# Designed miniproteins, single chains, continued (5), part 21

Each design is a single chain, and the fold is of that chain. pLDDT is the mean over its residues in the fold that is shown.

## One batch from the design tools (miniprotein)

Design m16699
Fold by ESMFold2-Fast:
Structure m16699 (fold): chain A 69 residues (1-69)
Amino acid sequence: SLELVKEIAKALLRMHAAIAVSAGLISKEEAEELVERGEKRIEAAKTEEEVLEALREGIREIDRAAEKA
């Protein structure tokens, strides 16, 4: 179901952010902000394809923030 795909995507995004924080690459505050923005995009998605695209973009934003540190 679309709802299940959204929940899995949000869990994966949170896990990616948690690893980046644990590694000292981004702050907890920045991680929370990026996760909230990503989760909002995932929740707004109307198809499974849009959920996966939102997840991919959320991960990219976390990775870009980590690279600037």
Scores: mean pLDDT 88

Design m16700
Fold by ESMFold2-Fast:
Structure m16700 (fold): chain A 87 residues (1-87)
Amino acid sequence: KVEEALKLLDEAFKLAPTDPVKAMEYVRKALEIARQLLEEGKYEDAIKVLRPAIKVLRTLVGMGHPDAPQLLAEAERLLKEAEEKLK
């Protein structure tokens, strides 16, 4: 699952300047994988997905994508939750 999410995020980053809609769909799929990892208690694996997802989302926010700010806030919240669980 982690490898699948990271491949989606690599493709999303490459697509962001030319196809931001496709990039956003790939980020949504990667965030769904991160949510499943959190539900399974795999916090370190969720962090491995959430950090690159946040980087792609920040790029999409900078490009003016309307849904990107909300997904960025969600991804940052999930990252904070995962980090707190590892303390």
Scores: mean pLDDT 84

Design m16701
Fold by ESMFold2-Fast:
Structure m16701 (fold): chain A 70 residues (1-70)
Amino acid sequence: GSALERAREAGRGLVEKGMSNKERFEEATGKKVEIEAEPAGPRTIRVTTTVDGRTSVSLVSAEEAEERAS
């Protein structure tokens, strides 16, 4: 449905934004960073961040994810 498509696009935008920030952070600190974003529901995005083998999970609304990806 349209809501799921929007959530998927927002998740992709967050990953792209995160990848740009990841490269800068890795260059500055020498630590490995991985960022994943995936739909956890039609209005919710799950963001998983791993820094030097330690994983943190956050839930954001699809609307917030779209704004942050802009």
Scores: mean pLDDT 70

Design m16702
Fold by ESMFold2-Fast:
Structure m16702 (fold): chain A 98 residues (1-98)
Amino acid sequence: MPSLKELVERYRAAKESGDVEAQTEAALALLQYTRDVLSGKRLVENEEEFKELLRATMELLQDPELPRETVERIAADPALSLAATAAIALANMLGIKV
């Protein structure tokens, strides 16, 4: 299973390649990782990694080049929508800026 760093790098690489499908898949993989952490299915090793996850998720969701297909697939998945909303709320509560 990929690490947070590998998921962030995958999104960056896909974005640089201009491959909308690869960029969408990478974005959804990062959001699924965030959902699993917030739901307790995955443990983070420390608070710094948790803050890095929240920052990465906020940066992803605020990216003006985020493919429309990603937004549509998040809207179709209540668990991903909840995870995205929860990550933004937690990042704001912890003072994480992007």
Scores: mean pLDDT 81

Design m16703
Fold by ESMFold2-Fast:
Structure m16703 (fold): chain A 87 residues (1-87)
Amino acid sequence: VRKELEKELEKIKKEALAKNADNEKLNQLIELSYQFHLAALNKDLETAAAYRRQMAELAGLPSAPSLAEIEAAVARFEADLAKLLAE
C-alpha cells in the first residue's frame, strides 16, 4: 500500500529534520535520503540512483558537515525507515 508508506516516510523525514534543525547541510542530506527511499519505493531506479549520487557529491563538498555527522543523520533515517518496513 504505497501511499501509506509514502506518508510514513514523510513523517520519518520530518522527525529527522526536527532533530537536526540547526544544520542546513544535514537537513539537505536527510532530504536527499528521503527522496532516494521514496523513489526506491516507487521502483524508480534511475531517480533513486540520481539521489544517491547527489548524496555522495554532497559528502564530498569542502564545506560539508563532518563525515560522522553525515553518517549519523543518514543512519538515523535508515533506521527509522527499516522500522517502517519491518514485518
Scores: mean pLDDT 65

Design m16704
Fold by ESMFold2-Fast:
Structure m16704 (fold): chain A 72 residues (1-72)
Amino acid sequence: SMSLLEEALALLGEISKRVPEELQPLVEKAGVYLALGRYDEAIALLEEVKKLAPELSELIDRAIALIREIQK
């Protein structure tokens, strides 16, 4: 079974495929912060992506929720 971290990283991969090309580096950077345990910085980048791509809000909010569960 996948860990919450693996699920969050998989969801970031899906978000990266759906965002405009200009936003892909921000999603990739969020994934790097997540892998490093820098959860607040990962969440901050995802909130910026959400502002720029509001059509992906549900996917981004699910990723943030998973990261917040890992952070506990």
Scores: mean pLDDT 86

Design m16705
Fold by ESMFold2-Fast:
Structure m16705 (fold): chain A 92 residues (1-92)
Amino acid sequence: AREIIREAAIISTAAGLLQAAANVLKDLGGEKVKPYADKAIEFAKKAMEYSQLAAEAARNGDIETARSYLEKARKYLDEAQKYLDKAEEIVK
């Protein structure tokens, strides 16, 4: 349980940083960057949502549900990073 809560906190923090970075790139790159930055923000928000659900399930002792949500959070964080990387390539 404690390990799931810790990992959920790490994913939530990473998702928040990704969202902040995507907003900066969106402001700097304008129309060309916007679609990729918007997708990065969308997936980062989903990663944060599922990490919070994972932490809640873990606190309630539902370890199977917590692991399922944690896996979804990781998947959405990976998608957010892919779109952030594409946004960064356009700004360069």
Scores: mean pLDDT 87

Design m16706
Fold by ESMFold2-Fast:
Structure m16706 (fold): chain A 90 residues (1-90)
Amino acid sequence: ITDEDVEAAVEEAARDLEKRFGVKPSEEEKRKARELAREALRRVFETKGPDASLEEVRDTALAIGKERKASPLVELLAALAAVRLLQKAK
C-alpha cells in the first residue's frame, strides 16, 4: 500500500462524511487520519495477516485513535480509510 493509496482512501472517506453528514474534515484532521489508517493496516497485517476482516481493520483503527486521543472525526476518517485500503489490498 502506497502513500498515494492512503491519501486517496482518506479523501474518499472525507467526501462521504461531507456528503452524508455535512462535516468537512480539515487538512490537519485528514493528515492525522492518514497516519492512523497506515498504523491500523500495519498492526492488522502483522498480527492477523492479509486474511483480516474489514471489521477487524475498522476496530483496530478506532482503537488506535482512542489510544492516541484523536477526535471522533479523525477516528471515523481513519477507520473508513483503513477499510477502503484493506478492500483494495484483497
Scores: mean pLDDT 80

Design m16707
Fold by ESMFold2-Fast:
Structure m16707 (fold): chain A 93 residues (1-93)
Amino acid sequence: KAEEVRERLLEAARRSPEEALELAREVSEGTPEEQRAAMEGLAEAYSLHPLTSLEGMRILQRALMEKQKDFLEEVEEGVKLVEEAVNKVVEKL
């Protein structure tokens, strides 16, 4: 599956910048493995179409960062709840 994504992105980047960017956007909603394979395909196409490869990689990187941000926000909310509980105990002292 992931290898097919890499090959499709590489082929699309060679043929049409618009097609490659649309495919990158589709893959950005996929699994991390598929996103990694797409980035590898775009990296391989860099020497032929650098601007298309860079823009496609930016789309995928933003999608990966957004998923990591959601995870970090959940962790940060948990930490804040613990800090609020500790502060309430300290205020009663």
Scores: mean pLDDT 69

Design m16708
Fold by ESMFold2-Fast:
Structure m16708 (fold): chain A 61 residues (1-61)
Amino acid sequence: MEDLRKELIKQREERYRSLAAAATPEEVAQADALVKKYGITDEKERRILLASLAEDARGRA
């Protein structure tokens, strides 16, 4: 039986992937600028960053 924490992490990653897929070109450009600024090379971290920007923008709209 898998750890409940592993399942919650998987669900959160799926949510982030969905948010990243729905990101606007402006959100993508902002994420790319931050990736360059902070030297992020991990695709997973880039996706989380993009999803966070999309969630913040939509949560405030």
Scores: mean pLDDT 71

Design m16709
Fold by ESMFold2-Fast:
Formats: C-alpha cells, structure tokens, sequence
Structure m16709 (fold): chain A 66 residues (1-66)
C-alpha cells in the first residue's frame, strides 16, 4: 500500500510539472482547467470513477511528452 501511495505522489509531481508547462499557453491552461474541473466533479459524484480519471491523465502526460 505504501508503494502505491508513493507512486501516486510521483504521479502528482509529474502532473504538477505538466500543469506548469500547459499553463504557459492560453489554450493549454483552458484545457487543464477543464480536465481538473471534470475530475473534481466526477470524484464528488462518483468516487469510483477516480481510477479512470487518473488513467486519462497519465495518457495525457504521455502525449505531451511526445
């Protein structure tokens, strides 16, 4: 369980860096805000959907790295 928690923290650090890069452009900032708003709403209404949101964000990070 601690290793899973550590992986989440590492993911959060990578996400933070990606967010900083996206925030450098107006288009990227809007997309980031939309994704975060969607994740927040989904978690509030359906906590079980959190796993899918994390997977989607991981794919987004991979696309940005390309």
Amino acid sequence: KKEQENERKKFAEELYKVMEELSKTPEGKKRLDEILARVEKAVAENPEELGKQYDELRKLIEEIKK
Scores: mean pLDDT 67

Design m16710
Fold by ESMFold2-Fast:
Structure m16710 (fold): chain A 96 residues (1-96)
Amino acid sequence: SSFEEELEKKREENLKKIEETITDEKKKKEAEEDVDLHYLILLAAKRMTAEQEEALLNTTDPEEIARMLGEIGGLPEEEVERLTERLKKEQEELAK
């Protein structure tokens, strides 16, 4: 779809900017992961059904959130695992 094509184009442009502007490897990786998550959420929001939206609104389990977003966004298993670990870390930081 034209939305998905534009979304991927903007993601690539942002990743290129990160590569060109951030010299610290850890900060570069964190910024790239932020871009990837942002675009996954936008893609999932466009693709999700009302039932999937309701399920996501009613869960706080990072494993379930990552699984559902990954399924909707078409992520491979290794990327779903990375997203799960990221969401667990974000929830841990919010609980402090």
Scores: mean pLDDT 81

Design m16711
Fold by ESMFold2-Fast:
Structure m16711 (fold): chain A 92 residues (1-92)
Amino acid sequence: SQQDQNQQINNRINLANQLNQTGDDYFNTGLSLAQQGDLDSAQQYFDRSLAYYGGGASSYGLAGDNSRKQQMIQNYQTVRNQGNTALQQTQS
């Protein structure tokens, strides 16, 4: 029914919002750990951030929110690019 579809869409958006926030938190924690030289922990937090942004993109996509889906994809790419840079800064 339309009511059931609206509930599913709202649930997916709410889930995606939580996944996005957790992805942000894990990414920021990873960057902080990398700056402190804890590269193993930083990598773990970057990997978790990627998983949460990926989940957020999927959930927004299933809700039909293409704009926020694309934002999650950009966040995912940012974690890959900035995470790799942060992890490599300690090699010299």
Scores: mean pLDDT 88

Design m16712
Fold by ESMFold2-Fast:
Structure m16712 (fold): chain A 75 residues (1-75)
Amino acid sequence: MEETVDLSLAEVSELVRRLLAPKIAAQATRTPEGYDLPPALRRMVAAAGELIQEVIDNGGRVKKSLLDAFLAAAA
């Protein structure tokens, strides 16, 4: 079976905030409709959402491959 990592919702939210927020601030364009994000940043946001949903669905257990994919996308 695939390796899993224990992550609380607070821990994953902090990880997403630290890695994604500065990239959004640097790369997002402010528009009247919200923010326009480049495709690479949109993929990072999608990966972050998938990671958060996994934590919610599994009570703080996440596939290591999903965490590694998010970290790679955010690097």
Scores: mean pLDDT 74

Design m16713
Fold by ESMFold2-Fast:
Structure m16713 (fold): chain A 57 residues (1-57)
Amino acid sequence: DKRRQEVLERLSTTSPELAEHGRRAMQQVEDELSDDPEEAANGQRLVADSVLREDRR
């Protein structure tokens, strides 16, 4: 889950609003998929990618 922290750290510098939104979304994915660690990791990666693309705008 180092990638999750790395993405949030980058976003905190450029777009703190997006960083907070991404953090909450990742937390929700982790909470929802706590029974499947692989699914949770995949979901968090998708959220990270989505937030990074949003930050490009």
Scores: mean pLDDT 70

Design m16714
Fold by ESMFold2-Fast:
Structure m16714 (fold): chain A 52 residues (1-52)
Amino acid sequence: SLDEEMERLMAAVYGTAIRRGHPVSAEDRERLRKHYPKAYERVLEVEAEAAA
């Protein structure tokens, strides 16, 4: 579905940015949490991996 595709796209885009050292803004993080909760969870996982 479009929602599943958007979740994967958001996870990939923000995940790649985090792995490259680009921080996610508080506003973007809040929007992900509200509208793309699966992508938000993946972003938290990638941030934890990048911080290790």
Scores: mean pLDDT 83

Design m16715
Fold by ESMFold2-Fast:
Structure m16715 (fold): chain A 66 residues (1-66)
Amino acid sequence: SLLDDPNFTEDVMLAKEVLELEKDPSLRERLSEEKIKELYERYKQLTKEKPEFVELARKQPLKLPP
């Protein structure tokens, strides 16, 4: 089960963050180039190892803390 993965929340949030950056490039202005590079490298690895987490991030938004 995807929910049995200890990194589930972190990995789905990472995928969601990258997808949001692609939808709104102005969000990149709030991040350093190093942080953007790190996010995209992690996202690339995630899409190879756990593509279902990326699909879940698109279809099922997680609750953000207030």
Scores: mean pLDDT 71

Design m16716
Fold by ESMFold2-Fast:
Order: C-alpha cells, then sequence, then structure tokens
Structure m16716 (fold): chain A 94 residues (1-94)
C-alpha cells in the first residue's frame, strides 16, 4: 500500500482537480487554485511532519475559499464542501 504521505498527496491532487473543474470559466478562481496548488506542492516536499503539511495545506485552501467568497459565495460554498470532504478523508488516513 502507498505510504500515508503518498495517500495524502493523492487526495490533495484529486481535490485540486475537482476544484479546477468546479471553477472552470472563472479566471480569478482558476488562478487562485493554481497558485494554491503550487504552494501545497512545495509544502508537501518540505521537511515538515505530514500532520503539519496537512494543517498548512488546509489553511491555504481556506484562504482560497475566503477570497472566492468575496466575488462568488455560491462557488465558494461548493469549494468549501469539497475541501471539508477531502479533509475528513485525509484525517482518516493520518
Amino acid sequence: MPSVKEQVKELLEELFEELRELAKGDEFAEKLIEEAQKRVEELLNSDLSVENQVKHALHILAEVVSKVSERDPELAEKMKELVEKTAKEIYEVL
């Protein structure tokens, strides 16, 4: 079976794919998601514990949802639901 770190990485990659599909056609949301994915990838390659990597990744995602909510609260709510679902799945493998 893949390691906990590999499982967390796969769950986050799947989340970013779902977020990009959900935000498709909104250039502002797409750019925020792209920038967040890059930051999360750098974080997952850091020397931090997996638990701290997850904590910081979820904080980055919460900031994206917050920024989207100022322009499109309906899109932000759908993004939040995906993030919360993925967070639960991540905590089940930790």
Scores: mean pLDDT 86

Design m16717
Fold by ESMFold2-Fast:
Structure m16717 (fold): chain A 72 residues (1-72)
Amino acid sequence: MAVQSLRSIREQIRQGRLSPQGGIYAVQVLQQNGYISQEDADQIINALLNGDREKAIELLDQVIKKLEQEES
């Protein structure tokens, strides 16, 4: 479920359909529920706050990859 939520957030940011505020809120909710680390959440939130959409997408891809590797 967490991986699917992160992929959805990433795609919405890529398409410009999710505001930075919406992205920040979604990432905070995932962190509060223990799906991502506080460190990873903080990095994504900082990228969104700075308007660095490409960096936010890159960081989301890294988090998704980590979660997929832990299911082996």
Scores: mean pLDDT 79

Design m16718
Fold by ESMFold2-Fast:
Structure m16718 (fold): chain A 69 residues (1-69)
Amino acid sequence: GSMLSEEEETRILGLQVRAAMEKAGLSVEEFARLAGISPETLERLIKGEYKPSEEDRARIEAALAALGF
């Protein structure tokens, strides 16, 4: 199996966030509130300008799970 790099994991996470927001009809600000991170941090992640900490990643993954992703 192929090992995912941290950069690929971050890219996939950003794509999952965008898909979840589109399907649920949430803004960046609304998703950021669900995840417990700043909207600025989330926007930078989506743009590929920020690699999340393990804590921020866990928060984002928990928000995705809450939305059924």
Scores: mean pLDDT 81

Design m16719
Fold by ESMFold2-Fast:
Structure m16719 (fold): chain A 79 residues (1-79)
Amino acid sequence: MKQAIVFNYIKKRAEELGLTALTDGLAQELAGSIAANTPDVATALAVAERFLALLKEEDSAALLDTRLGQALEEVLAKE
């Protein structure tokens, strides 16, 4: 259950980083998108970590899609 692992990681890490833009619903949607677009759990967690690092620079709901797209492109291009 790759999506559940990614969701739990996003929620825990967002709390540790003090991010406020992520509701449970948004975190579920993001985890689902990451899980669908990555081949394994390790790659999915790498995308989630990069996404959260980008979001930490500007904690805004309006940037969620932009930050997710950037994280996916960067991680998948390297692998």
Scores: mean pLDDT 77

Design m16720
Fold by ESMFold2-Fast:
Structure m16720 (fold): chain A 77 residues (1-77)
Amino acid sequence: LELYGLSQEEIDALTEFIKENPAYKDVPLEEALREAAALISYLREIGHLSEDASVEEILTRLREHDEKGYLSPKLEP
């Protein structure tokens, strides 16, 4: 499964991260993945995340913008 150009490895890592986050407890996995993929795509579009970023770099970036996970929008810086 690819969302917004994410690789399967990126999707697998996001799936694990989502499952470990209480914020996603009652959110369908597909919906949470779609939102996470959209956020990653947004970060790449604004130059905040490299297109060549590793899975670890992506997860680190998301944690810096959202302490509880992917569902929080990147509104502050």
Scores: mean pLDDT 65

Design m16721
Fold by ESMFold2-Fast:
Parts: C-alpha cells; sequence; structure tokens
Structure m16721 (fold): chain A 75 residues (1-75)
C-alpha cells in the first residue's frame, strides 16, 4: 500500500514538473497542487476531492493519509 502511494506521489510530482509548477509556488500552494494531481491520477470524484482539500486545510495528516489509502485500494 505505501509503495503504491509513493509511486502515485512520484507520478504527481512528474506531472507538476511537466506543467512547469516547480519554483513559482509557495510550499502550501505546491502541496495543494500536488494533492490535486494525486486526486486526478486516482480518479477521485468531486466530493472526495473536497474532503481531501478540507483535510489538507485542517492539517489533518492522518485523515488525509487514510483518505488517499482508501482511494489507492480502489485501483
Amino acid sequence: LLDKIEEILAKAIDKLDEKGIDNSLSDDERNEALLKEVAEILGMDEKTKEKMLELLKKGDSQGLGDLIKEEVKKL
């Protein structure tokens, strides 16, 4: 499971690099952009994306991790 999450994160980072989102964003903006790419790779629906962004804004790392794990399991 963790290996799959790491693979998805690597793919999301590659997509950000392809879009030129490397040095133009703050760390917070980069983290949000990264999670949006993760959501796209995982095929998350709008409701799941909203929950993910809410957890990010709350700083709930555990809840965010659990949400991503559940979506990875659906692959």
Scores: mean pLDDT 72

Design m16722
Fold by ESMFold2-Fast:
Parts: sequence; structure tokens; C-alpha cells
Structure m16722 (fold): chain A 58 residues (1-58)
Amino acid sequence: SVDALLEALRARDPAAIMEGKQAAAELGYHEQVEAAIRAGDWDTRYRLLEEAIRRKAA
């Protein structure tokens, strides 16, 4: 379920992060996610991945 995936993402599960990255790439968020990684901004990174997962599920 989406809720379980989002919970796993908050726990920094590698599989959940990978799924979030795939969703972000499909929705055009890839550059924003990469920018957050480069900045070391974990909060922005996880927020973008959460939004991508939620949008793909809708």
C-alpha cells in the first residue's frame, strides 16, 4: 500500500527510496531530487520522494 511505502521511506528503507526515485523520474522530479542530494538536504529529498509516490498512486 502507499501508506506502507511512505512509512518505509521515512525509515530510510533502500527499497522505498528506490521506488520513490523511480516515481520522481517518471513525474519529472529527477533534477529536484538530485539537487537535494547534492545539497545534503535530506528533508527536501524525502519530501520530494513522498510527493512523487503520492502523485503516482493517484
Scores: mean pLDDT 82

Design m16723
Fold by ESMFold2-Fast:
Structure m16723 (fold): chain A 80 residues (1-80)
Amino acid sequence: SSDKLSELVRRIVNYAYNLDKEEFKKKIKEEADKVGAKLLGISFPDKNKVTVTFEYDGKIVTLSIDTEKSETTIQVTDKP
């Protein structure tokens, strides 16, 4: 449901600010599994940046989080 996706996004953003890389990866996998999201990838392009991509309910969701600038970008694409 939309509520589960919104909760997952909120948790990912909170974890990006509060956890180290290893704990972040573990928590994201656990949270994705709880809502039935398929984790496609996690990358750390910079010390203060993380990108998380997952599939949920026929959508591909990409979150780009910059913890230094306090910026979060969300891209949602329907899966063909």
Scores: mean pLDDT 84

Design m16724
Fold by ESMFold2-Fast:
Structure m16724 (fold): chain A 61 residues (1-61)
Amino acid sequence: MENPELVKKLEELKKAGVEIVTVILENGKRMDYELSTLEEAAKTGVSPGTGQKIEDIVPAE
């Protein structure tokens, strides 16, 4: 399954001026990242640090 939805979501957050986002992994763990570092992770749907599948990306607020 592809992750065009994650890429689109990152683009929307970038337009909204969000700098830090929370990545939600398939196992429910949450990790904060700078949005600019997640470009490739959004394309692959895999967390850069853990190799876990990304379930969602939301603003860190």
Scores: mean pLDDT 75

Design m16725
Fold by ESMFold2-Fast:
Structure m16725 (fold): chain A 61 residues (1-61)
Amino acid sequence: MDYEKVGEGLARALEALYGVRLTPEQAAKIVKLILEGKSDEEIAKETGVSRETVRLARGLL
């Protein structure tokens, strides 16, 4: 699965809708960890983003 491509779409949507800026690496990692079934807290710790950002990302996938 192309996590990088999905991550680009996610990053663009988060910036456009919520003003949240992610690096391409953060966005791709968030997608991968969501699909692996990690919790919002675990994803936030591993990516360095807030749990709110992870929750918003999950809603867009």
Scores: mean pLDDT 81

Design m16726
Fold by ESMFold2-Fast:
Structure m16726 (fold): chain A 101 residues (1-101)
Amino acid sequence: VTPVGLANAELVARKLADFYLPEAEKIAQKDPEKAIEWVREKVKEYLLSLGHSPEDAELIARLAAGYVLIKLAEKGIVSDETKKRGEELVAQARAELRARG
């Protein structure tokens, strides 16, 4: 079994980020930290249910959560500091995916 590649992981993560964004936005208005945790858990659960490895599910979940934070910051719902955390999650997950080949 070949691990998921960066291009496919990004495509999946962006689609899932868009799908979970409306509910994440509602959660983030009260607690941005709970919103990020919720997105990560929902994405991971979904991917595991489709037969993805735990490692692939975790990396894609980090990408999706990072993209959600960036989108929420663009909407003015979360701070610039929270946006930087989202950018860092994306950067770390991309680096890990590249290292896997």
Scores: mean pLDDT 83

Design m16727
Fold by ESMFold2-Fast:
Structure m16727 (fold): chain A 63 residues (1-63)
Amino acid sequence: RPEVGDRLRALADIIGQSPEYLNIKKGDIIEVVGEVDSSTFLVRLNGEEGLLPLSATKDLEKI
């Protein structure tokens, strides 16, 4: 489970389920900036903030 302040590398493309979720490409590095609820994180990629579901973290590795 990621924690606030973690930096994560994408191992695969992650497509947002709706506009509030970030689209992430394989090799992108995201930062966890908050928790919205028990299954949703607020993350930052290249200056943009958006939501990431906990289920997508299986395709992320901590760096």
Scores: mean pLDDT 81

Design m16728
Fold by ESMFold2-Fast:
Structure m16728 (fold): chain A 95 residues (1-95)
Amino acid sequence: MERPPLTPAMEEMLKDLQIGYEAAEYAAKGEFEKAKELAKKSGAMGVFGFLVMALDLASAGDLEALKKLEEFFKDMEERFRRAIETARWFYERLK
């Protein structure tokens, strides 16, 4: 089987995910201003909109709103993790 080619859209998505990951690392270190600037460079506005909102809430001290956003993000992460595990299981069955 030939490998599928990476499209320009897939390459841009991978770059946006990398920027988002780097922004999350800066946020985890308490460097919220740098994290916000990196997040705003992302083309994936929907995904990084949540990160920007979380950073704004944290910077404003709105811990209750931030906590609700964390719960939403945690549920979404679990669903994506399960989807990846299912895809991996399906791929291993191809012969």
Scores: mean pLDDT 68

Design m16729
Fold by ESMFold2-Fast:
Structure m16729 (fold): chain A 74 residues (1-74)
Amino acid sequence: GVDQVVRLAAQLIADDYGITDQNTVDNIAQNLLAQLTPAQRAQIQAQLAAGVAPRDVARQLVQQRRADADALLS
């Protein structure tokens, strides 16, 4: 489900920073979940229903966050 994708996205972010502490991963996941729009949640659900692997959906979520951050800093 969406919570699994968010947890995987949090793990990918943590891995980029060399973070292995699962409490920190849980906090990242909680923050990501709080920031998800209804549209993003619906997109995640649609991709999972279409058979996209949860890890691939998580990678897309992380890449979109990076793109959004880069746009704000430009």
Scores: mean pLDDT 79

Design m16730
Fold by ESMFold2-Fast:
Structure m16730 (fold): chain A 81 residues (1-81)
Amino acid sequence: MVEELLERLKEAIIAKDWEAAVRYAMMLVMVTADLSDEEGVAKLMTQLGEVLLQAKRDLETRPPEEVAEKAVKRIKEILAS
């Protein structure tokens, strides 16, 4: 499930479909976080949101596949912590 959501998130970033990218990021939080830990959920949502905002900026100057790969790698690191 997590790997499938990360792949769909990568595709959404490449397509510049930010509505889909945000939805997949929220689904990643829902399947990986302890939903009873409101502070932890908020922190993860903030960190993933910052990664997506940076990806949106990077897409102005960088190849979409490279931007999406870096964003997904960063999200994996955040979720593993």
Scores: mean pLDDT 84

Design m16731
Fold by ESMFold2-Fast:
Structure m16731 (fold): chain A 69 residues (1-69)
Amino acid sequence: SAAEEQARRDRLREELDAKLAAMQEKLKADGSVETFEEANKSVPTLVELYAALRKRAPVEEIEELWRKL
C-alpha cells in the first residue's frame, strides 16, 4: 500500500540521517585524508538518495541507491 511504502521511505530517511550524522562525527574525531576521501565518495549517492526521498520515488529505486552507499 501507499502507506506501507511511505513508512519504508520514512525509515530509510531516518537511517540516512543517522549515517550522515555518523560521518560528520567521524570527520570531527578523525581529520585524516582517508576519512575525508571516504566521505567524498559517499556525497553523490547521499544527494541522489535525499532527492529520491523528497520526490517519493519508488521504494525499490531508493533501496537500490541505498545499496550503493
Scores: mean pLDDT 83

Design m16732
Fold by ESMFold2-Fast:
Structure m16732 (fold): chain A 59 residues (1-59)
Amino acid sequence: DVDSQLETARLALRSAREGLRRGEELLKDPSKREEGLELIEQSRTLEEQARSLLDSALS
């Protein structure tokens, strides 16, 4: 269902944006640097997956 895929992609993109912001904030604290880097990597992967889903839904 295209509408469901578009909604999923939009939510994933919002989550990815939130994760990137949180990850960057964590990087300001040396004790949380590894956590921040992991969150940024996960968020970038989610963004790529969401963009791929959006492309597939619109094709």
Scores: mean pLDDT 83

Design m16733
Fold by ESMFold2-Fast:
Structure m16733 (fold): chain A 93 residues (1-93)
Amino acid sequence: SELEELLEKLEKAETFEEALKIVEEFIELLKKKAEELKNPEAKEQLNLIIENLEKAVEYLKKSDLSEEEKIKELKEIVKSAAKKFEKLLEIEK
C-alpha cells in the first residue's frame, strides 16, 4: 500500500530533511484519505490526528534535539499516527 511504502521510506531516512519530506508526503496522504471517508466521526478524528501530527512536526523543527533524536521522534509520531488511522478504518466498515 501507499502508506506502507511511505513508512518503509521513513525507516530508511538518514537525515532530518529527508525524513521531513517523507512526513509531508504522509500528511498529504492522510488529508486525501480524510476527503474519502464516509463516516463523519471518523473524518473528524482523522482531521484531529493530522492537526496533532502537524503541530508535533513544527515543535520538532524548533527543538534543540540532535538530528538523530529528531529523526527518531519523527518516526515514532508518524508510526503512532498510522496506527490511529488504521483503527479509524474499522469505524468506517
Scores: mean pLDDT 83

Design m16734
Fold by ESMFold2-Fast:
Structure m16734 (fold): chain A 72 residues (1-72)
Amino acid sequence: SLSRELSIKRYQTLMNLPEEEAEEVYEMELLIAESEEKGVVTPESEEARAFFEAHKEELEKKLKEYRAKLAA
């Protein structure tokens, strides 16, 4: 869908990732969201959550660095 394509493009830009890796991040976020909505945690869901949390921290760090460069 168009929204999926736009989200993937945003991950490519924010994390400086190729399309394939950006797709993986998008799909991980969807799995986390579905897991939270259903209230079910499988081993795969826990792995996806841990991976997403690690990537989320890196993304937040990159955004802080980007904003610092704009302010300087």
Scores: mean pLDDT 61

